# Designed miniproteins, single chains, part 101

Each design is a single chain, and the fold is of that chain. pLDDT is the mean over its residues in the fold that is shown.

## One batch from the design tools (miniprotein)

Design m3730
Fold by ESMFold2-Fast:
Structure m3730 (fold): chain A 80 residues (1-80)
Amino acid sequence: MSEKQKLEMEAAVYFLAGAVYWVLGDYEKAAKYYEKAAELYESIGSPDTAIALENLAEAYEKLGDKEKAEEAKKKAEEAK
């Protein structure tokens, strides 16, 4: 397995973890794992970066952190 493939799989696992915590209502952990997924997707130039950042922004909105939510939304638009 190449390093890029390994990072892509790792990012997908973090994204899935974020989604699981989101449906459980644990928005702090959802944000943590979506952030890790976005960082890994971004490092390999994946188009999934935007989706991870959009989900991160929604998690920050649920936490009441408007500043971080807007920052994540802006980064998602830049990653399109």
Scores: mean pLDDT 85

Design m3731
Fold by ESMFold2-Fast:
Structure m3731 (fold): chain A 60 residues (1-60)
Amino acid sequence: RILEVIEERGPLSLAELARLLGVSPATVERQLLRDHARGRVVVTSSRDARGRTLLTVRPA
């Protein structure tokens, strides 16, 4: 499900994925860790202009 959403919508933040799937951010993070372990997704950590940490997920 997460991979399908990313493939259709492009790179998304963790919060946007949680909103689109109707689940908590913690649930999305757990699923992403599993997909990352299988080499299916790339998770990038960056900071916005306000210094907030932004997690961006995209297909591997």
Scores: mean pLDDT 70

Design m3732
Fold by ESMFold2-Fast:
Structure m3732 (fold): chain A 92 residues (1-92)
Amino acid sequence: KPSREALLLETEAALLAMQAAIVKRIIDDPNATVEDYEEAFKMLESILERAMELLRRAQEMGHADVAANFRRLIEEIQKLIEEVKKKIEEMK
């Protein structure tokens, strides 16, 4: 049975994944401006910091499955950050 702490961490992971998905829609928009990409970059850095904090918490509490979900999310966010950086450089 999942603990209350594990359920709260999974809920936070789902919310961060939704935020990352919204940022991906900005990145994928063919009409996106440099300002849109710069805002997307700031959003992704904030999401990454929170995901890394929650990964550490999940690891310290021994929630291996939750920790694995956060690692996958962090990898996805890092790929989006790389994509946004490339788009910003191409537009300058």
Scores: mean pLDDT 86

Design m3733
Fold by ESMFold2-Fast:
Structure m3733 (fold): chain A 87 residues (1-87)
Amino acid sequence: KVVVDPSLSRREQTLVRFLVYTVREAEENNLSDEEITEAFKAVLRFGHESLGLSEEELRRAVEEVEKHLSEEIQERLRKALEEFLKE
């Protein structure tokens, strides 16, 4: 069970859980850095387009996810967010 900040909206909490599970799946399947980045961007796009999250809400979700991830994966997720927001 992933413990998420209860002050986040239900939609933000959903995105946080999806990002954490995506990381675990990527690590178990030995995905490349590029594949991990594209997987993160796909989940962020789902959050923006399907859940209706704003840029600020996406940033808050990413900050929450970082509490559950190693520093190496945190940097990859931040880069994916930056690349997604430039689109």
Scores: mean pLDDT 77

Design m3734
Fold by ESMFold2-Fast:
Structure m3734 (fold): chain A 61 residues (1-61)
Amino acid sequence: SEALKLAYERLKKFLDEALAQGRITPEEYERLKKELDEAYKNNDLDKIMEIGARLVRLVAR
């Protein structure tokens, strides 16, 4: 779906930027990226949204 693709692309960009800015560790990045890719493959929008919420909490610490 277009909504799923857009959510995936936006969250992937946010994840890449968070790593580049040192807001998350390389280990956190690899774990979240793997989960995000798996959620996208499974067409799981709810999981993508959940991963986004976790990323927001990580960058806010």
Scores: mean pLDDT 86

Design m3735
Fold by ESMFold2-Fast:
Structure m3735 (fold): chain A 78 residues (1-78)
Amino acid sequence: SRALRERLERLRAEGEALLERAREAGDREAERLAREALRLLEEAERALNDNSTPREKILELLRRAEELLRRARERLER
């Protein structure tokens, strides 16, 4: 699952950057969204390290994290 690990690492970097921007901007909602996304990515990382977790579950966690990061980004651009 090299592609899943690469996607996870990209999303984690984006989430960390968005969390920092949200905190600097004082945008509590953007901060909350970024934190939730990072929590889901942490769950996805644990799932990737657990060979018993179905790929579909990992993909679901990654998609949910991507959606939260998209919403945080859109909020910070307004």
Scores: mean pLDDT 87

Design m3736
Fold by ESMFold2-Fast:
Structure m3736 (fold): chain A 63 residues (1-63)
Amino acid sequence: MNRPLSDEEREFLAKLFEELAEYYEQQGKLELAEKLREAAKKIREAKTEQEVVDILNELVKSL
């Protein structure tokens, strides 16, 4: 198993993605905002650094 995430690290990353989602929703980019909100949800459920890396790779591939 790789390094576990702290609650602070998860909250910081999830909040960042939620703020980006709100920004793009206001710009009318609803599909992108939805992808960012889904990534934030997955980050909150992530237990390890590798899980976050996998979430970010999936998000980047969808952009």
Scores: mean pLDDT 80

Design m3737
Fold by ESMFold2-Fast:
Structure m3737 (fold): chain A 87 residues (1-87)
Amino acid sequence: MKLVVEITGKLSKEAVRKFAELVGKLEIENNVEISIHAPELSQENKDLLKSYGIEITTEKPDLVIEASEIEENPQLGVDKIKEYLGL
């Protein structure tokens, strides 16, 4: 199953790294493909997501997550993805 997630706003490099690790784990454990649309992320942070094997896309999002939630706790962003997927 393929899911497009939009991240609205800016993230620190550390939040991106932690979120990417958790998303990668979720993809492997549940056999799902997650693509990120993140228009406000820096190119460095987009490249960081790509380095963890996460696709960057401009496709219409299925789920929108505010960057502030991921910044506070990357697990909250992953939990929203899990809830959307019924996991």
Scores: mean pLDDT 86

Design m3738
Fold by ESMFold2-Fast:
Structure m3738 (fold): chain A 87 residues (1-87)
Amino acid sequence: PTPEQLEADILSALALIAVVTGNVKAAKRMVDKLGELLEKTTDPEVKARIKRDLQNVADLARKRAEESEGEEAQNFKELADYIESLL
């Protein structure tokens, strides 16, 4: 893989881990970095992968919001809404 493809894969994996572990702040930081890479990349395959990975993170955040209560549910709902705004 290219360095850019590897960076996208690592950031995506870290974002998913952050959502699974309940770290919404870390998840948002990884999502922000993926969004920056999406804007900078000229590789259409990298763009397609990042968009798919962002959608996967949004879907997982949405599910976590539905399975949570109170502030945690609201935080993950806001994260999912934010990610969808980048797509």
Scores: mean pLDDT 85

Design m3739
Fold by ESMFold2-Fast:
Structure m3739 (fold): chain A 55 residues (1-55)
Amino acid sequence: SEEEREELGRLAEEEDPEALLEYLKKIGYDVDALMEAFRARDEMDLARRLIEIMR
């Protein structure tokens, strides 16, 4: 949704990978699938990659 995209962008701007990861899980994203798609080493690596991409 638009609200979810806006909140993700806000969390990315704050550079809080833990909060971003928690929000993704809260809204129902498949974190394991995202890790595979982005070739992330762990959940924190995924969160940092997403922050970099969204900024």
Scores: mean pLDDT 79

Design m3740
Fold by ESMFold2-Fast:
Structure m3740 (fold): chain A 80 residues (1-80)
Amino acid sequence: MLSEEAKKLAEEFVKKVLEAIKNKDEEKFKKLVAEALKKYKATKDESVKLGLAIAISFATMLAYLNGLEDVLEEAIKEAE
């Protein structure tokens, strides 16, 4: 299962993503997803990596449900 650190990081990320979606803040959403992807690539902690993967998957679902697919694609490019 996720470590407490990984769970806390995932929960904080999801909270911030939901806030950005609610406020229609596309720039904030893009920055949050790009930073999570950068952390996912950089981390060697398997628990943190799993927590970030779950959080990013949730953000991806929210992007599709809210018509933010283009913003999601830009975040992925920013993380490269």
Scores: mean pLDDT 83

Design m3741
Fold by ESMFold2-Fast:
Structure m3741 (fold): chain A 60 residues (1-60)
Amino acid sequence: MKQEVVEQQILDAVERLVKAGKPEEALRFARRAADSAVYNGLLTPEQAERVIARAEELAA
């Protein structure tokens, strides 16, 4: 699976949660999803940090 697809899927879910009025849930989801993706070899730790930072911007 391409890393860009994994990053986009996480960010799409984060955006949906933020729009639903759940920014804290969105950030909690982003951290769990990024950690899981690193554990499964789908993202590097650096890519996971970038996704989390972008999720924090969306939730702000």
Scores: mean pLDDT 81

Design m3742
Fold by ESMFold2-Fast:
Structure m3742 (fold): chain A 72 residues (1-72)
Amino acid sequence: MALSPEELAEARARAEAAREALARARAERERALAAGDRERALEADIEEGVALVELAVSNLLLRHGGEAPVPV
């Protein structure tokens, strides 16, 4: 059950992309709430949830390969 170097590189790229998506979703939620845009705020909450799940899964793969996880 060891991941290949290519699989670990892909998992890290996914984790980093998920971290970026998480930061973007949080920024969008803050902007939407400031503007009173409830629909956009809800969309941002959904994006944050998806990004958190993707980050958690990618970090699990990194830990299996002996790599350090990407912080939240």
Scores: mean pLDDT 84

Design m3743
Fold by ESMFold2-Fast:
Structure m3743 (fold): chain A 96 residues (1-96)
Amino acid sequence: SRRELILRLIGLALRLIGLEFEFEKLKKEFEKDPNNEEVRKQLKELLKELEELKEELEELLEEAKEMGDEELAEFAEKLIERTEELIKEIKELLKK
């Protein structure tokens, strides 16, 4: 149902916000010491969590499209874009 999709979308959005806060913390620690193995491990764990979140958002996007819910689809697409941007930033940091 549309209500169930909205609740799932809210949950995924809150999860993304939490992961964005975690990334901000780890990024500052990484910039101070790029050779910190514990920070590198946590960035790799964060990357896995973001990739899982992206998959869940893509599933929700397909369900929203099947329902013809343009507003939910657009919101899900924006969350996917934000998630992809974080994935790219983490991958770029880990190349150092």
Scores: mean pLDDT 88

Design m3744
Fold by ESMFold2-Fast:
Structure m3744 (fold): chain A 75 residues (1-75)
Amino acid sequence: SAVEETIRSLLQGAKDLGWDTAEDFERIARVIRQAPENRRFAGSRVDPERLERIVEEVERIAEKLREGVSVEELL
Protein backbone atom coordinates (compact mmCIF):
# COMPACT_ATOMS: atom_id res chain seq x y z
CA SER A 1 0.00 0.00 0.00
CA ALA A 2 1.01 3.67 -0.34
CA VAL A 3 1.24 3.95 3.48
CA GLU A 4 3.56 0.89 3.67
CA GLU A 5 5.75 2.32 0.85
CA THR A 6 5.94 5.69 2.65
CA ILE A 7 6.88 4.00 5.96
CA ARG A 8 9.57 1.89 4.23
CA SER A 9 10.99 5.06 2.61
CA LEU A 10 10.96 6.89 5.97
CA LEU A 11 12.74 3.96 7.70
CA GLN A 12 15.39 3.79 4.95
CA GLY A 13 15.86 7.59 4.99
CA ALA A 14 16.17 7.62 8.79
CA LYS A 15 18.74 4.78 8.64
CA ASP A 16 20.75 6.62 5.94
CA LEU A 17 20.77 9.78 8.12
CA GLY A 18 21.61 7.89 11.34
CA TRP A 19 18.20 8.70 12.92
CA ASP A 20 17.65 5.48 14.88
CA THR A 21 16.16 6.62 18.23
CA ALA A 22 12.57 6.81 19.49
CA GLU A 23 13.07 10.59 19.85
CA ASP A 24 14.01 10.89 16.14
CA PHE A 25 10.80 9.13 15.06
CA GLU A 26 8.66 11.11 17.54
CA ARG A 27 10.06 14.26 15.87
CA ILE A 28 9.33 12.83 12.37
CA ALA A 29 5.71 12.11 13.40
CA ARG A 30 5.31 15.69 14.71
CA VAL A 31 6.70 17.22 11.49
CA ILE A 32 4.38 15.07 9.31
CA ARG A 33 1.32 15.95 11.46
CA GLN A 34 2.11 19.69 11.14
CA ALA A 35 2.73 19.60 7.35
CA PRO A 36 -0.93 20.21 6.22
CA GLU A 37 -1.12 23.38 8.37
CA ASN A 38 2.08 24.84 6.89
CA ARG A 39 1.33 27.45 4.19
CA ARG A 40 4.00 25.79 1.98
CA PHE A 41 1.75 22.72 1.74
CA ALA A 42 -1.47 24.66 1.06
CA GLY A 43 -3.14 22.70 -1.75
CA SER A 44 -1.38 19.44 -0.81
CA ARG A 45 -3.25 16.46 -2.31
CA VAL A 46 -2.40 14.28 0.71
CA ASP A 47 -5.54 12.61 2.07
CA PRO A 48 -5.87 13.54 5.80
CA GLU A 49 -6.84 9.93 6.66
CA ARG A 50 -3.68 8.62 4.92
CA LEU A 51 -1.55 11.25 6.69
CA GLU A 52 -2.95 10.25 10.11
CA ARG A 53 -2.26 6.54 9.35
CA ILE A 54 1.35 7.41 8.44
CA VAL A 55 1.73 9.41 11.70
CA GLU A 56 0.24 6.53 13.74
CA GLU A 57 2.66 4.03 12.13
CA VAL A 58 5.66 6.32 12.75
CA GLU A 59 4.57 6.71 16.41
CA ARG A 60 4.33 2.88 16.70
CA ILE A 61 7.86 2.63 15.27
CA ALA A 62 9.04 5.12 17.94
CA GLU A 63 7.47 2.87 20.63
CA LYS A 64 9.24 -0.22 19.21
CA LEU A 65 12.58 1.63 19.14
CA ARG A 66 12.04 2.62 22.80
CA GLU A 67 11.50 -1.10 23.54
CA GLY A 68 14.89 -1.93 21.94
CA VAL A 69 13.87 -2.93 18.39
CA SER A 70 16.31 -1.55 15.77
CA VAL A 71 15.46 0.32 12.55
CA GLU A 72 17.11 -2.57 10.62
CA GLU A 73 14.66 -5.07 12.20
CA LEU A 74 11.70 -2.93 11.02
CA LEU A 75 12.94 -2.78 7.38
Scores: mean pLDDT 76

Design m3745
Fold by ESMFold2-Fast:
Structure m3745 (fold): chain A 111 residues (1-111)
Amino acid sequence: MSEEKLKEAEELLEEGKRYYAEQKYEEAIKKYEEAAALLEGKRKAETLRERGEVLFLAGKYEEAIKSYEEALALDPENVYALSNLGEAYEKAGDEEKADELYRKAQELALK
């Protein structure tokens, strides 16, 4: 990744965190999406996971699920993303899927 793109992504992430602190969730989500577009691999996965967290806190559980699934497509063994996805499925009413994801997260955490 270029140093310039990484710096731009970091600035977008800080702006997104500021909007989140102000409870401006739509603006925060947009900044995380812009940052994710500049990133690759595990950094992009983490940004998509953070986007999912903001979506979850905004009550947008189906969109949060999609964001966490995108994060896991890039970093399949991310324990935090698996736990976040499980919580989002639980809020969406899919307890069986939530339990499956929590077990997978626990198994990976024991490595």
Scores: mean pLDDT 87

Design m3746
Fold by ESMFold2-Fast:
Structure m3746 (fold): chain A 77 residues (1-77)
Amino acid sequence: EIFDYFDKDGDGKVTMEELNDVLVKLGLYGKIPLPEPVTEFTKDDPLFKEIALRVLDRNGDGKVSKEELEEFKKILE
């Protein structure tokens, strides 16, 4: 579900271009550390899960609240 907001062409993969587009919309471009050799992510990729947590976890407790998720959806609607 969250993956679908990053995967804008619906191919089951998030490219670096798609990820950066989401980060720009959230005001987080350049603030999330990305590993250099990564070109794409799948839904089950641990790196995607880590990045999604960093993007959505605004209070730093290691969990995504429903409020944080709803704010994310509003920005990307």
Scores: mean pLDDT 68

Design m3747
Fold by ESMFold2-Fast:
Structure m3747 (fold): chain A 104 residues (1-104)
Amino acid sequence: SLEELRQKALDLINEAIEVLLEILKVTDDKELILKIIGDILRLIGDKLEIERHPDDVELILKSLERLKDILEELLKDEKLPEELKKKLEELLEKADELIAELKK
């Protein structure tokens, strides 16, 4: 159960990094570019910490809450293509579901 939920969290963080990289390919907004690069680095750091501390449920929860904050802030950008917004919304829903399962 925890092993499966941890793997789902790692997979979700990887999916989020891929979507963030897609946004970088389509944006010319320098502030958004710097923000996304910082977000990717934080997410990579969270993955490494989860891998290092696989039984730390609080660490996984903290990483997923950070992912939610990143996704919610990006969704406020009205210039993002609708296809990328939909992907961000799907990732946010998956994060909420995993957080709920980890809190059981």
Scores: mean pLDDT 88

Design m3748
Fold by ESMFold2-Fast:
Structure m3748 (fold): chain A 77 residues (1-77)
Amino acid sequence: ASREEAEELIEKGEEAKKKGDYKEAAEYYFRAGEIYLQLGDRERAREYFLQAARLALKAGDSELANRAIAQLVALQE
């Protein structure tokens, strides 16, 4: 995975969010967070996992929200 791939996912997430597709937006931001984490960019990973958690909660997707929150907790260590 690459930073460019993460940026493309973020753009797709922003477009989905603009259309009100909060679940799809959360999935894109979660995937972007995973890519940044793989690249060692813990700060950007935290930002996108936080965005994914918020959007997943807004969409009523408790499973995705819990997955994103678990990543945020792990990043505090």
Scores: mean pLDDT 87

Design m3749
Fold by ESMFold2-Fast:
Structure m3749 (fold): chain A 117 residues (1-117)
Amino acid sequence: AQEYFELGQLYYAQGLVLQRQGRLEEALEYYKKAIEYYEKAIELDPNYAGAYYALGQAYFNAGEVLERLGRLEEALEYYEKSIEAYKKALELDPNNERAKENLKKAEEKKKELKEKL
């Protein structure tokens, strides 16, 4: 679980760098790899609150990249998956204030994007 989580963190960090450089398609591929590894960590440890939180972040940032690429229906799906992951993180760790704040941001993005579709 921990090893897959750490691999996810490495891919996620590179995704952030690429997104800041405007390399959106490459950022998306790195976020998808981060998601794969966080999901593997969760399969090995279903109570891994940190992995659900990280999964939520990866889906959210991938959603933002998809919006910037004009792939709005895919962005909506990713924001919905981000919301699900943050809710699971909060079920396991109710005191995660960052997860609460990020959940609110993901719900706001979902609402905003539905207005455009």
Scores: mean pLDDT 90

Design m3750
Fold by ESMFold2-Fast:
Structure m3750 (fold): chain A 116 residues (1-116)
Amino acid sequence: AVTVTASGGGTVPEGGSLTLTLQVSGQPLSDSLVSWARQAPGEAPQGVGSTGPAGSGSGGAAGDRFTPSQDAAANTAYLNMTGLTAADTATYYGVVTPSRDGAEPAYGAGTPLTVT
């Protein structure tokens, strides 16, 4: 079974920086897509970036301010967030999808972020 443990949320001042962390067990991140999404109350979910094998991935709603990354040796994924604004206040979700066909995604718990 794949286990995903999310951490790193909290309250941050406007203009600040924060890193969200996903620790993964049972699946090598070197062979996985990690996608990040956020959802503010009353709004639809928004993609905020992804990383995949060999540096594949895409940006999201926050553009270059948010940088997803992976540490294969630690089997840990990160979302580094900079230049935070009140509009970044949301619950953030990391999703790990193995690169093999038909693989089921594993979801981390929602991580709340408040920017004041």
Scores: mean pLDDT 79

Design m3751
Fold by ESMFold2-Fast:
Structure m3751 (fold): chain A 93 residues (1-93)
Amino acid sequence: NAVKALVKGLKDEVPIVRAEAAKALGNIGYINDEVVNALKEALEKDESEYVRLAAAEALGKIGGNDEVIEALKKAAEKDESELVRVAAKKALE
């Protein structure tokens, strides 16, 4: 299952692999609790701004529920990276 492999990819040692996994999940648009929670964790906790950026964009594509909206609002206001804050703001539009 491609989705399950991509969720595991979000925890890869290589930041670019994690970012590509997040992008792929957003592009597939498959929504379940495992995908949403994994992308939310990547957005909130990943050390790489590229991974958090990809997670924000993916969450903007796949979800509009209250948990996704709150995660994106927090990222838009509090993330260290301006690129991540801008992406989270766009995802909320």
Scores: mean pLDDT 84

Design m3752
Fold by ESMFold2-Fast:
Structure m3752 (fold): chain A 89 residues (1-89)
Amino acid sequence: MKVSEKELEGEIAVSMALMTAGIEKVRAKNHGEEGKKPDEKLIRTVLEAAKEAGVLDEAAEALIEALREAGLEEAAETAERLARELKEE
């Protein structure tokens, strides 16, 4: 079974979204209050890649859920806002 390039791009985009949530969790743990502030540029870059791969809704949902499970509400709200902005254009 050969995965299409488009399906692979989608899987990579979702994986990058989950990795981004992991990075935010590590930053919050190691850098205190500064680490709890969302890396808006990183979140936006990952969501833009997901939009190009056609999986913006899936990647955004995965990222937001992972951030909320990590207790990073501000980062989750930032991801929701950026995903909405990208979906409207």
Scores: mean pLDDT 76

Design m3753
Fold by ESMFold2-Fast:
Structure m3753 (fold): chain A 54 residues (1-54)
Amino acid sequence: KGIEIADEAGLSHTQFAAMGVLIAAGESAREIAERLGVSKGTVSRILRALGVKL
């Protein structure tokens, strides 16, 4: 589940919600990582777990 995946990756629910908005806006994993202050690997892992491709 999305929230559980975010918790495992150390993201707050607010950061996870922001990530969803950035995905909808067409931002790359790198740009999402920069905006949220997390590693690109963390973003890529969450996106893969959610079944999302950028």
Scores: mean pLDDT 71

Design m3755
Fold by ESMFold2-Fast:
Structure m3755 (fold): chain A 58 residues (1-58)
Amino acid sequence: SAAQIQQLLDQIQELGRRVTAELDAALAAGDHDRARQLLAEARAEISKLVAQLQALQS
């Protein structure tokens, strides 16, 4: 449904904002291990949300 698609898009946008802020903080602290972990977690979560979005468009 359109409402489910909008909810997923809102979740993707919020995830992007949160990850950017957390990455900026980790890099400012020189914590490259945390930055790498955050990127891996973000990649996994984005992949899940994109798969859900694609399923709704099928």
Scores: mean pLDDT 84

Design m3756
Fold by ESMFold2-Fast:
Structure m3756 (fold): chain A 59 residues (1-59)
Amino acid sequence: STIDALIDHVLENINNKNTLETISKLLKEIGIDLSPEEILKLSKEELKELLKKILEKQK
């Protein structure tokens, strides 16, 4: 699906500082306060679930 493709793209760039900062900001907009360091500590599956929440809430 398009959502899965976007998630995979983000995961491929997860070590990029700009990517982590962007994800942190988007999560805060939907009420989830996680720092870039906390995001990096999450498992791949936990990251996928958070990214799905961002994509479902953002339009």
Scores: mean pLDDT 75

Design m3757
Fold by ESMFold2-Fast:
Order: sequence, then structure tokens, then C-alpha cells
Structure m3757 (fold): chain A 72 residues (1-72)
Amino acid sequence: METEKLLEELEKVSPEAAEHLREAIEHARSDPKKAMAHLHEALDLAEEAGVPEELFKKLVEKILEINEEIVK
């Protein structure tokens, strides 16, 4: 799923989780620690909001992609 589509779908259920995911993407290369904190918040908020399982799986996949970029 494209990042923009994931953010739009996530924002419909949890605007806060979507905002944290945006912040994580923006800070992934410049501030890895801040990016990781935003990824954790996005995941926690999405779970709390009860996003559909398929959307949650796509969020986890995107978090793993961002984490790989942070490690490189």
C-alpha cells in the first residue's frame, strides 16, 4: 500500500496515529530516536483506536520498512 493511502485510511480511524506516522517518516533520517518514538506512538494509538486488522498489518509493514531505513 502506498504511504499516502495508508495515512489517509489511518487518519479516518485515528488522526493522532496518522500524525505520529507522518512525523516518523519526516524524521527517519535526521532524528532516528524521534522517528522511533513516533512509530511506537502510532502503533499504540492505532491499536487503542481499534483499526481493522488488515489496516493494522499494513501499518506494521510500513513501520518495519521505516525501521530498516533508520538502521541503514
Scores: mean pLDDT 79

Design m3758
Fold by ESMFold2-Fast:
Structure m3758 (fold): chain A 71 residues (1-71)
Amino acid sequence: EEEKKRELREKQFYAALLDLERSKNPDPQVLREKLPEIRERARKLVEKYPDFYANSVEEYEKLRKLIEEEL
């Protein structure tokens, strides 16, 4: 169960990072080139914030702001 929860959190961080990158750089080619970096950052974020999981739009916005702070 723990590993499944970690994977769900990692996917959420990954999605938020993709959304953030897309908002900064709308070029699909630039986004594709950054995919490996985004995956690595999502992995590090889930290890740093293992209990953080957004269950609402408001919480997801907080997650996005937290990611921006980690830049």
Scores: mean pLDDT 74

Design m3759
Fold by ESMFold2-Fast:
Order: structure tokens, then sequence, then C-alpha cells
Structure m3759 (fold): chain A 75 residues (1-75)
């Protein structure tokens, strides 16, 4: 079974790149604020395991879908 280990520098850089793309799209659509985007980036920077990062990203995607549905429901 695979051991739980901290993200190495290469993995952190890749996660940061992907997260930045997601945040850019959310900001462009006006679904989150710059403050919310900064808070997520800070939370991800505090996480040291692949599993924790994946969990946080999935949670964020869930919130994104929720907001998207709410936005469409209003209009």
Amino acid sequence: MRHIRPLNAEEREEVERLTTRILEELLKKGLITEEEAAALRERLAALDSVEAVIGEILRFIGDYIQRLLEERKKL
C-alpha cells in the first residue's frame, strides 16, 4: 500500500498551476471574489499531502457547481 507523503516541489507547482487556472475562470465569471480566491490559495499552500489537496479541490469544485446552479436559478 502507498504511503501518505508530503507533496514534493514539482507536485506543488503543478497543483498551483491547475488551481490558478480554475480560480481565473471563476473570477472571470464573477462567481467568486478575489478574497475567496486568495483564501483558497492560502488553504492549499497549508496542505502537505496529495489526499488533502485533492479533497480541498473537490470541495471547492462542489461549491463552484452549487454557485453556478444558484446563479442560473435566479435568472
Scores: mean pLDDT 70

Design m3760
Fold by ESMFold2-Fast:
Structure m3760 (fold): chain A 68 residues (1-68)
Amino acid sequence: KAEEVRELLIKAGKLLKAGDIDGAIRLVEEALRIRPDNSLLRKALELIKAGDIDEALRLLRLALEELA
């Protein structure tokens, strides 16, 4: 379960860096279906939708640290 979320967040980060915003949104939403109570993922999703990609990437990295 944690490994599944980790893979989704790693892929989301790669898509964000490649400019695939819609793909990244889908992967973060899938991660939220597994961890609906994760406030970092909710904030990251809002930042992606707002176009604040650098801040979204920071929150995704922080969420990955929680899953270590």
Scores: mean pLDDT 81

Design m3761
Fold by ESMFold2-Fast:
Structure m3761 (fold): chain A 60 residues (1-60)
Amino acid sequence: SELEALKEEIRRLLEELSKYLSEEEFQRVKAGVDAALALDDVVVARAALHELKELYEQKK
């Protein structure tokens, strides 16, 4: 499903982001993502992915 594909992309991006964030920053970001994905809403998941991509571009 599209939601499953989005969750997989988010998981991979979080793994990459963990290399550039402190433990405290990573846990904060992960908590926000986990809360968003708990809604099982494709629009919310897309928004979460967009925000993670922007953060990755800022930190890499």
Scores: mean pLDDT 85

Design m3762
Fold by ESMFold2-Fast:
Structure m3762 (fold): chain A 76 residues (1-76)
Amino acid sequence: DLLEEIIKKLEKKIEEAEKLLKEKKYEEAKKLAEEALKEIEELKDLKLIPPELEPYFEKLEEKLKEIKKKAEEGLK
């Protein structure tokens, strides 16, 4: 299942980005969050996200945007 593998990879990136934020590695956390957000955008562009999973991916995007914002605030 391609989507299952993609979801697992995205969840691992979110977990790692959160860990990097906790360690105050803001540039690395920002980079991972941006990479994961780009991957979700590519999935949307390719119409690969089924309607039943759209709410789940919206939650992932919100989490990643929050991580990116916190990382950017840490870099200021």
Scores: mean pLDDT 83

Design m3763
Fold by ESMFold2-Fast:
Structure m3763 (fold): chain A 73 residues (1-73)
Amino acid sequence: MKAEELLDEARTLLNKGIEYEKQGKYDEAIKLFEEARNKATEAARLSDDLDLQVEASLIEIQAAIGINYLKKK
């Protein structure tokens, strides 16, 4: 359950980051995306569940895109 807990936290942080980005809170959004990526990476590392690993990888990619986009603004 630790990997699932980390994945749930990553998903929540990613969604909060997206909302802050929509509000123009770019620095806060970047921090949330960095936390989401870190938790998703740890979740994937702790689990052999393919579905969990795929979802974690998608969160990592989405967070990385968000960070890269906002840092270039």
Scores: mean pLDDT 85

Design m3764
Fold by ESMFold2-Fast:
Structure m3764 (fold): chain A 69 residues (1-69)
Amino acid sequence: VEELIKKAREAFEKGDLEKALSYLEQAIQKDPNSPEVIELLRELYRRAVAAGDTELAQKLSELLKKIES
């Protein structure tokens, strides 16, 4: 999980939001209750909204609802 979180953070810093989501999805599959992964998904959602990426924001919103329920 730590290696996937590291890769997600690197993709995030490069502005590759789709790649960051891919690594975070892999991380949450291994550990669905990881607070760090959930926080990174929330941050990715905020950035998608700020960028006007409605499609990515919608995908993240649905994923977060499933994880938090």
Scores: mean pLDDT 78

